# Ledger of designs, part 99: designed miniproteins, single chains, continued (2)

Each design is a single chain, and the fold is of that chain. pLDDT is the mean over its residues in the fold that is shown.

## One batch from the design tools (miniprotein)

Design m7648
Fold by ESMFold2-Fast:
Structure m7648 (fold): chain A 62 residues (1-62)
Amino acid sequence: SDRARRLLEEAEEDERAAEELRRKAEELEKRGAPASKVASLYTAAAILEIGAEFLREMAEKL
């Protein structure tokens, strides 16, 4: 269905955004950025990944 397709597309976008945030966190960590800044990016990535998982589960039920 169109709704399931939109949920899967949003999940894929959130998964890509999470990957970009992780890469940014790794680069900042290599440069010796403050631990709080690095942790905030990893936390944001984790939240997006959890959200994407729920979107995928919702799409499967449609």
Scores: mean pLDDT 88

Design m7649
Fold by ESMFold2-Fast:
Structure m7649 (fold): chain A 60 residues (1-60)
Amino acid sequence: MAIVKATEDFTGPNGVKIKKGEELEILEQIDDTHVLAKSLETGEETVVDKTKLELVEFIP
């Protein structure tokens, strides 16, 4: 399990809007550059570019 923080504002392909500083949980790696993440604030799931995320906590 990994908790990450958005480094910039972005909108996911499904229209989910994430704000800079929002914390997300990584649910699944989609490919080398994209992950499926869930917002810890809203509970919404979206695909996110890894370059827009900063690692906050990693639980093995």
Scores: mean pLDDT 78

Design m7650
Fold by ESMFold2-Fast:
Structure m7650 (fold): chain A 55 residues (1-55)
Amino acid sequence: SNEEAIKLMTEAGKAYKEGKLEEAAELLDRAIELSTDPVYKKLAEKELKEVKEKI
């Protein structure tokens, strides 16, 4: 669901700030899978690409 996806994106942001890039990527991938709103899905995909560029 979008609500669960938003929670995962929040946790991914926290992991990213802590330097846990692999954990952030996993959380964002799960957020993409749970997103039914294309706006949230696109946001999670953009954040995932940014995280992967840091690994």
Scores: mean pLDDT 82

Design m7651
Fold by ESMFold2-Fast:
Structure m7651 (fold): chain A 90 residues (1-90)
Amino acid sequence: SEKVKEMEKKFNEITKLLSKIGNELRKRYSPEDVARFRRLVAKALSEIREAIKKGDYEKAKEIVNSFIDELVRLAPDLRELAEEIKKVVE
């Protein structure tokens, strides 16, 4: 499916942007906060992969938007990078 290939490309871009956010968090936040972020990311990535696997792209987008709102609450200084992830799924 062309939609599957498109969503896989978007998922890879999201993973790359999350790696950049993780690097910034390690520089600015405590190890405890970074560990909390890692758990949040792992959960979101797992749920997004399951939605894509089931062909539920609207659910995948919903999960991304919800995750980014949580991320911005945890690290509001990274809002601009977090908003770039939302743009990937628009």
Scores: mean pLDDT 79

Design m7652
Fold by ESMFold2-Fast:
Structure m7652 (fold): chain A 64 residues (1-64)
Amino acid sequence: SAEEEVLKRIEEAGKKVAPLLAKLFGADSATVEVKKEGDKIVVKVVAGDLVRETTIDLKEYLES
C-alpha cells in the first residue's frame, strides 16, 4: 500500500542519516525511530543526549 511504501522510504532514509547524525553530535551512535499515528508519521532522533521529534502529515506523501 502507499502507506507501507512511505514508511519504508522514511525508515531507509533514517538508517542512511543515523551515522551522520552520530558524527555531527559527537555521539557513539544514533537511532531514528519511525512511528505511525493515524494520518501522521512521528520521527524521533536520538544521538547521545540529543532527542528531537518531528511529525509528518501523510497527505504530503499521498500527492506522489
Scores: mean pLDDT 74

Design m7653
Fold by ESMFold2-Fast:
Structure m7653 (fold): chain A 63 residues (1-63)
Amino acid sequence: GPTRLTPEQEEQLLRLIKKASERIAGAKSFEERVEAIRQATRETQEEAAREGRDPSFLTSRDG
């Protein structure tokens, strides 16, 4: 579609955000929150790679 994200990708992203939010809310230390964010980011990138595309909002400039 003409939009940046497809409806399917939005659903997957929302699921990952929800899981990350629950882990962050449950975390009692800064280190636990950082770890939860890192895991969520990796899961999102892996899903995008499996679909054969890059998650633009998670990647810095290429090169």
Scores: mean pLDDT 67

Design m7654
Fold by ESMFold2-Fast:
Structure m7654 (fold): chain A 61 residues (1-61)
Amino acid sequence: SAEEVRRELEAIRERIAAETDPSRAFRLAVEAAVLAMEHLDPEEARELGSRLEETLNRVLG
C-alpha cells in the first residue's frame, strides 16, 4: 500500500541521516527515489526527492 511505502521511505531517510559513508548514503537515496517513483504519484515523489536531497546534503556537507 502507499502508506507502507511511505513508512519504508521514512525509514530509509532516517538511515541516510545516520549514515557516515557518503557512498552508502547516496546508494540509499537512489533506492528511495526509485521506490517513490514506482509507488507514489509524481508530485509526492518530487517532494520526497527534495527532502532526501536535504538529508543527503547534511551527510555530505
Scores: mean pLDDT 80

Design m7655
Fold by ESMFold2-Fast:
Structure m7655 (fold): chain A 57 residues (1-57)
Amino acid sequence: GLGGAEPAPLSEEEAEVAREVGERLRRIGDGIDAGLALYKETGDREAGMEKMREVAG
């Protein structure tokens, strides 16, 4: 069973912020993935980084 010894769970406000941050992080992750894919195809680290920036932002 779950022990009640942990600190209080996230407040409603904190949970909302966590969702928004999670959405942003997901978008950033998509950008990183796209950049890495391009880097692997071209061998160009600079092109990969630029692709990451375009997709993430």
Scores: mean pLDDT 77

Design m7656
Fold by ESMFold2-Fast:
Structure m7656 (fold): chain A 58 residues (1-58)
Amino acid sequence: MEERIEEAKKRAEELAKQGEDPLTIANRIAVDMAKQGFSNSEIARIANAALEAAEKAA
């Protein structure tokens, strides 16, 4: 779980620096996690972490 959160944060920061919207980034990560079979609780946790990272990097 922690490794997935860290990967999501790094991806979100990179996309935000490239000019993508933080909400769009978080939604893309959430969709990817859902495709991998993560629970709704896990998806929410990862997506929220990615959103915060993207907003800080934007």
Scores: mean pLDDT 79

Design m7657
Fold by ESMFold2-Fast:
Structure m7657 (fold): chain A 74 residues (1-74)
Amino acid sequence: MKDSEEEIEGIKEAARENLRKAEEAARAGDLRTAAVYISAAGILAAALSFGGAEEEAREIKEEVRRVIELAEEA
C-alpha cells in the first residue's frame, strides 16, 4: 500500500503552513516573502492534484487565491 493518506496529509500541512507565513508577510508589507510562500503553496496544491487528491488540492487552491487577494490589498 502507498501510504498515500500520510503523504496527502503532509503536503496539506506544508501548504497550510506556507499560506500562514504568506499572510503574515503580507500583513507586514513584505510582499516578496508573501509571494514566495504563496508560490510554494501553489506548487504543493499541484502536487496534491497530480497525486489524485483533487478535493484537497481544490481546498488549498482556494486558500491560495484568498491569500493573494490579501497580499494585493496590503
Scores: mean pLDDT 80

Design m7658
Fold by ESMFold2-Fast:
Structure m7658 (fold): chain A 86 residues (1-86)
Amino acid sequence: LEELEAFKERLKAKIAEIEEKIKEIEKKIEELEKKLEKAKEEGKEEEVEKLEKEIEELKREKEELEGILALLEGFLGYLEDVISKL
């Protein structure tokens, strides 16, 4: 029982880390999207291309982390159910 509780706490910590990383990526995407809008208005084509690529890479990283988060949250729920029955 103690070992399952310890594992659950480590899993919760990992979930929290991933959630924070997702929030950081979301904030960075917002900042880059604002810069992209300004670069487009100013006709800075090279800057636009760079920003679009950075935004796309961050969106892909976010999607990967959201997928991992969903799996970990599902597993945490399963662990909590198992522990509650012990």
Scores: mean pLDDT 85

Design m7660
Fold by ESMFold2-Fast:
Structure m7660 (fold): chain A 90 residues (1-90)
Amino acid sequence: SFVDIADKVIKELEELAKQLPPEARQAVQTAINRLRDLKERYEKGEITKEEFKTELSDILDGVIAIAERYNPEIAKKIKELKEKFDKELS
């Protein structure tokens, strides 16, 4: 389900954030909070599947941009995560 995908993304981002400096971790935490809000809005029926997919993609692109400033290897892992979930959402 879309909720399960959101939970998996949150868990992976929390794990990857541990390898980033505190400043980058705060920015990733903001993205995780956006994902939790997105999940709640979807569970309440406030957004469509297409809106969920668009916002998830935007959030992950933001995290990739932040991670690239501090650790390109972590950014690559997040890009791979995004590709994996794009396939699951298709």
Scores: mean pLDDT 84

Design m7661
Fold by ESMFold2-Fast:
Structure m7661 (fold): chain A 70 residues (1-70)
Amino acid sequence: MIIDESDEEVLKAIEGLLEKARQALANGDVRTANIYLVAAMVLATSITDEEKREEVLAKIRELGAQADAA
């Protein structure tokens, strides 16, 4: 599997956003967490690798469920 250099950069950006979302949820900042999750979701649509896109979307969905419960 060849991942475009652009996909690698997008994946790193998404991981950063997911980490920020997790930190916001840990602090009770649900609104801030949702902002990061939406940004991560938008970036995920730019991933050309289907398997990596699905993996990232699964992580976003998991954190989104935590935000809804918080």
Scores: mean pLDDT 78

Design m7662
Fold by ESMFold2-Fast:
Structure m7662 (fold): chain A 72 residues (1-72)
Amino acid sequence: MAEELFRQARELVEKAREAYKNGDYEKAIKLFEEALSLYRQAAELAPTPEIRAGIEAVEKFIEKVREDLKKK
């Protein structure tokens, strides 16, 4: 169900943020990419503004984390 996929994506985003706070940028990227996959699957079932906003936020965060990782 789209609602379950959205919930799972949100949980992965929280775990990714925790990894980022711990300085584990590679783990954060992997978790954000998993969350993005679930958000995209949810969007295929129900393309709501909330799911689209989640996708945009995660894509933006992945780009920032990749830049931080590349700098190191």
Scores: mean pLDDT 82

Design m7663
Fold by ESMFold2-Fast:
Structure m7663 (fold): chain A 65 residues (1-65)
Amino acid sequence: SMERLKKSEAVVEELEKELAANPSAAKRLRLAYAYRQLGETYASLGDYEKAKEAFEKAEELLATL
């Protein structure tokens, strides 16, 4: 739903700010999970390009561990 999308976007934005302020592996894992949820939400809405971008962001975050 669009409400779920808005919530997922807000969570990602908040976690990105937290990670930028004080980096940690735990925060990177949490942000990666949030991007995965955002990607699943985009895919459920048929926005596969944005879904792919969100999944790629999640993979990038995990690669920095």
Scores: mean pLDDT 85

Design m7664
Fold by ESMFold2-Fast:
Structure m7664 (fold): chain A 55 residues (1-55)
Amino acid sequence: MLSPEEALKAGEGLLKLGELLNNPKLIEQGRRALEAGRAGDSEAALKALQDAGVA
């Protein structure tokens, strides 16, 4: 399971990648992972990363 800190870093990376590729799904999932990481919800963050195909 991801720590909240790992979720924040992964979410930020996914958001940046989505912006670079102009991929709305990656941007959306990256934002969800960041929000979950800020809230300390590692399960929600992991789900967002899995939905993006990253974890």
Scores: mean pLDDT 75

Design m7665
Fold by ESMFold2-Fast:
Structure m7665 (fold): chain A 62 residues (1-62)
Amino acid sequence: STDARFVLAARHAHEWLEERGLRPDAETLVELGRRLREIAANAADDEELLRRTEALLEELLG
């Protein structure tokens, strides 16, 4: 389901941020959550979901 995919993407994003010691502000977290939901709705599989999640994290915080 889209909700399960969102949870997977959000968990991956949380781990990615923790590994880098990054603490985004509230505005960035809202935008990240919004875009992760779009990725979860549109990704063909979990591999694409995670690749797009990492690309988004690099775009916003890289």
Scores: mean pLDDT 87

Design m7667
Fold by ESMFold2-Fast:
Structure m7667 (fold): chain A 69 residues (1-69)
Amino acid sequence: SEELEREVVRALGHMALALYINELKKQGVSEEKIKEFEKEALRAIDEYAERGDPQGAVDKIKEIYEKYK
């Protein structure tokens, strides 16, 4: 179902987000910059949830992470 597809995207997206936030913290990235990353990643999760594309969500969050590291 489309609802289940959206739930899977959100679950995987939030897992990726949490992992990359932890990685940015380990790298000494500022809290302000991490918050901006989180905002951009959350927007990507919403976008890819509407598409029903969990792999695309994870890939996009990784792409965003690469800009902030």
Scores: mean pLDDT 87

Design m7668
Fold by ESMFold2-Fast:
Structure m7668 (fold): chain A 80 residues (1-80)
Amino acid sequence: MGYRILVDENAPREDIIWVEEQVGVLAIRVAVDKLFGAPEEEIQKRVDEELARLKAWAEERGIPFRIERVEGDDITLEVV
């Protein structure tokens, strides 16, 4: 499944940049895993673990953070 990750535009710039990097790395890793035929269940477990880590990081920093499930397989970040 795809995901849309939303982060508050009023968050510290360094934190927004860090989240953009983490989301970008995850999206590339998922694309590479799909290209090499990794099982869907393995990919989904990895995504779930990374999304949980990002959510915990945002909660610890008091940064408004939301994850929405979307149709397809894309993982994107929106600053809102």
Scores: mean pLDDT 82

Design m7669
Fold by ESMFold2-Fast:
Structure m7669 (fold): chain A 102 residues (1-102)
Amino acid sequence: GARETGRAAAEAAGAAGAAGAAAADRQGAIAAETATGVAAVAAGAGAAAGDARGAGELAERGALEGAEGAAADPRADEKGREAARAAGRAAAEGARRAREEG
């Protein structure tokens, strides 16, 4: 259902962020973690609405906006910004699947 798909999007974002963070310094890891958290919250909020299509749209936008914000953080290094964008793309892809399956 929408909740399961939103959770899968958040978990995919987490995995992508963790992989990027492993290659980054501590500041990069923090940026990736922040982007992943924002993506997970957006996916969860959409799923909670009980509308699979709406959940997917909200999660996709939230994941991309959160990743962009984290990537723009002046405390993040180049690898951290790359990890944040990767996490956002993974979350957005999961959210698109939720919208298409709903």
Scores: mean pLDDT 55

Design m7670
Fold by ESMFold2-Fast:
Structure m7670 (fold): chain A 55 residues (1-55)
Amino acid sequence: MEELEKRIDKAAEFLGVPKEEILKRAEQYAKEHGISLEEALRIVTMELAREKAKS
């Protein structure tokens, strides 16, 4: 859990998005795909990072 919180904080700072928004997106993704919150967080943050890199 502590590692997860650290990842969320870092992603929020890097992407310029509130950590609550990242957490909400990850939780929704986890529910829709039947995966863990940690796995969903990795996917969501990766997608957001890719979108930022395109611009």
Scores: mean pLDDT 76

Design m7671
Fold by ESMFold2-Fast:
Structure m7671 (fold): chain A 56 residues (1-56)
Amino acid sequence: NRAAQGAAASPSAAAASAAGYELGKMGFEDGRVGARLGQAGDAEGGRAAAEHGGKS
C-alpha cells in the first residue's frame, strides 16, 4: 500500500498528546494510572512540541 506511506505520523504528536491527555482523565480508576498517563501525554505534547517547535 503506497498510500500507507503518507498515513504515518504527521499529526501523530498532536494526536498522541490529545489522546494521552483524554485517556489520563478517564483513567481515574485509582487516580494513579490516570495521573501517570496524563503526565506522559501532557509532558510529551506540551514540553517536546513547544521545545522543538518544528525540529523533528
Scores: mean pLDDT 51

Design m7672
Fold by ESMFold2-Fast:
Structure m7672 (fold): chain A 78 residues (1-78)
Amino acid sequence: SKTAERILALANAVEGSFVLRASELAEILGVSKSTTTRAIRELVEQGTPGIELVVRDGERELRKTGGKPASLEEIRAA
């Protein structure tokens, strides 16, 4: 989907690792939390390297592995 492509582009533009809640990623992308959650699932199902779906306290989170943790400001700038 276009949202999955946007998430992948964001992840590739950010140097290092991060963890973002689906609600936070939805705000950054300007889409619904439901659309974001579906797009994250698409990326994980495709076996995208370095991209993981984490479920924590009932919330789905996008995890990008590898390198130094990126700040939220660095992610928003990407």
Scores: mean pLDDT 78

Design m7673
Fold by ESMFold2-Fast:
Structure m7673 (fold): chain A 55 residues (1-55)
Amino acid sequence: SLQDELDRLVAEAAEIKRQIRAETDPAKKAELQKRFSELADKIEELLKQIEEQNK
């Protein structure tokens, strides 16, 4: 379901956020931040789809 997909993406984003906090290399930290941003965009689009299906 879309809810199951959302839960998986949210868990993945939380893991990347933990990695960002632990990372000391600025270049690697920037790459992790980019991946986090991409996941956040996917989560936002999925949330819109869920809301539109319920309205």
Scores: mean pLDDT 83

Design m7674
Fold by ESMFold2-Fast:
Parts: sequence; structure tokens; C-alpha cells
Structure m7674 (fold): chain A 57 residues (1-57)
Amino acid sequence: TPLLVLIPLLAREAELQAEADRRIAENPSADVVREAQARLDRLRAENQQLLLQLGLN
């Protein structure tokens, strides 16, 4: 059960990271980099909080 929850969360992080890398490669600006990092940090924080609430650590 925990693995079925963890896999889609990790897939989302990987997809967002790939999209961020692509955007930075196409439009390398400080604003784009900051926005991409902020989105990733927020998603990771949300995923970590969710895992902690579910007791999955």
C-alpha cells in the first residue's frame, strides 16, 4: 500500500524536474529558475508532509 502512494509522488517530482530543466534550457533567466525551484520545493514539501501524515516517513 505505501509503495502505491510513493511511486506516483516520485513520478510527479521527476516530471516537474524534467519540465523545469527543459524551461531553463529554453529560457535561461533568473526568474524562470526561481519559479521552477519554488514549484519543486513546494511539491517536495507537500509530498513530505503528506508522507509524514500517513506515517510513511
Scores: mean pLDDT 75

Design m7675
Fold by ESMFold2-Fast:
Structure m7675 (fold): chain A 111 residues (1-111)
Amino acid sequence: SMAETRALAARRAAAADDAEVQRQADLYDQARALLAALESLERARAGEDPEVEVRDDLSKSWEELYQELLKRIEELDPEVAARFRAAREAGDDAAETEATLVELEEEIRAL
């Protein structure tokens, strides 16, 4: 029936929306974990005791973790990714890089 066809179409549309929401949630979770790993690695580089949340990622270089984070963020928000890159390229101001990481964390949390 036409009603059954419309109900099936609505269910397929809802399933597609759920899949996209889940994809964005997975990217957000990955970005969040990578951001935490970067912060832990930066604390270790500063001579602070790191809190270990992501053991495998902490074994990588800061630059490798940074590139993985950018990849996930570009899929979520390319403008945020571009701003993160710009702060890193400005690289003579460690305080600006740390401020950008805090702002990125707030933006990821808002997703």
Scores: mean pLDDT 64

Design m7676
Fold by ESMFold2-Fast:
Structure m7676 (fold): chain A 63 residues (1-63)
Amino acid sequence: LVGKICRALRDVPEMGDLCLALKKGDRVLVEKVVDDDIVKARSLSTGETGYVGKGNLEVVGEA
């Protein structure tokens, strides 16, 4: 997942200061895998960085 471009499969609400909010179809770059369920990603739409659940993302390409 690190270095992959992913697409949000659904809207992801803002859950806190460290969490990444996304709209369905938003592209993100995965910067770090934290655990089995969570990655640190950067939104390509907003430039914001934060934690997001892997289940909300689909890999669509390489960075």
Scores: mean pLDDT 78

Design m7677
Fold by ESMFold2-Fast:
Structure m7677 (fold): chain A 62 residues (1-62)
Amino acid sequence: GMREQLLAYAVRTAEELARLKAKEAGMTDVEITVRVEGDTVTATARSGDKEIVVTLRLPPVP
């Protein structure tokens, strides 16, 4: 359904943003973890002691 498509898009977007921000921060060998909680998608990029978190919230779907 539309919600599943939006969720898939949000997961992909959060992962891509986390990777982009990690690259901009000069992080190498980055591990990306994505977590979904209700309408919230959180992507965490880690490299050693460095961490970048990207959070996206899904809009309500009619």
Scores: mean pLDDT 79

Design m7678
Fold by ESMFold2-Fast:
Structure m7678 (fold): chain A 95 residues (1-95)
Amino acid sequence: MEEIWKEAEAVFLTLKARALVDEGKYEEAIRYAEQALELDPDNALAHVILARAYVKLGKYDEAIKHAQRALELAPDDPYVRSEAEKIIEEAKKKK
């Protein structure tokens, strides 16, 4: 199956999206993270990256949605859990 190739590409796109968030290029980061999710819809890290970008753009409801999805997909991943919980708290405080 081609799923292994799609997962590798999804990881690459997700890491690129993370770098773009770190650079403050939030709209570009969203595009790359969305491409990663087209290849691997269950990529919890891509959902975390989307949620971070959305909170930086003031799209708090969308940030909470993607952060909650990441927690559902990878509840036992300490990085995903820590980042998603932080995003949800930040988005809820800013309303």
Scores: mean pLDDT 83

Design m7679
Fold by ESMFold2-Fast:
Structure m7679 (fold): chain A 65 residues (1-65)
Amino acid sequence: HHMTEEELKNRILRLLVEHPDGITVDEIAEELGVSKETVQRIIDELVKEGYIVKDEKTGKYRLKL
């Protein structure tokens, strides 16, 4: 359970590195084969932790660093 969420978090971070102009929750869910709800929860935590930010113009998420 816990390790599965951390693995998904690491995969999401890698996708963000590979998409510097941003990536949507839908694209992440499709690429990783997981539900949009699961991706949204992890994205929400990453935003709260300060790792990523939402691009207001595109609706895509990108690395804040």
Scores: mean pLDDT 80

Design m7680
Fold by ESMFold2-Fast:
Structure m7680 (fold): chain A 91 residues (1-91)
Amino acid sequence: SEEELRKIAQELARKVMELVPDHPELAARLMREIGELVSAVLNGASDEEIDKLIERVRKVVDEAAKHLTPEQAAELRKAVDEFIEKVRELK
């Protein structure tokens, strides 16, 4: 549902802010890409467009992970992967 997708996106955004507090520009970029992905899904974007937006989210995660410990990076990647799985379940 739209409410469920927005809820998990908000939880991911909170996790991002907790894990990347010293790089607010990366956190903002990641939250923006997540927001675009959520909007695209809710507006009925094609599977190809959704896959491209997922790739964009993952690229920002990879950049953010360079500034984190291995444990924090793993936690961020897990949270993002869980979010992406929920996005795919809605399509």
Scores: mean pLDDT 81

Design m7682
Fold by ESMFold2-Fast:
Structure m7682 (fold): chain A 115 residues (1-115)
Amino acid sequence: SERERALAMLDTAAEAFAKIDPESAEDVRRLRETFREHPDDLKAVFDEAVRIALEKGRITPEQAEALRKAFDRAIDEGRLTPEQAAALAVTIVTSEVDFPSEEELRAQLDAWAAA
């Protein structure tokens, strides 16, 4: 299922980061917990990712506002899958995500931030 694939992706990301950056692994595990608790609320996972990134200085408040607005529009229009939302959340809380779809998700994030 879409939910199972999103959870599996988050588990894989947490395991990969546990070997090189335990703090990023903990952040990804927090995203997984949020997604498990709110599987039909993609905004909850995204909001948690943005909150973590802001606290760590990875994004600016202006970027956070733009990303939230773009994400809200994407989910309202049905343009975002649970796996894409989870992968974007991982990208936001980590500086070095190497997934098969990372480049595609980064391009989407950049496009949304520019809107």
Scores: mean pLDDT 71

Design m7683
Fold by ESMFold2-Fast:
Structure m7683 (fold): chain A 68 residues (1-68)
Amino acid sequence: DERGRQAVVEALDLLLALDDPPVAAVDALVEGLETGQYKEGLLRAAEAAEAAGHTDLARRIRELADSL
């Protein structure tokens, strides 16, 4: 539970370091925090980041999901 929440917070920090973070990726992480579906939120955020062209960031977020 706490590990999942921390992974989502770490993914948010990575996204917010971008000049123009993909809204869909941020929304997925926020939904994960609200519902407690941390792994699902991380996987959806990774898909959104990849679709927006942030392939390396998507891979890092996916690694966070895989750690859960």
Scores: mean pLDDT 84

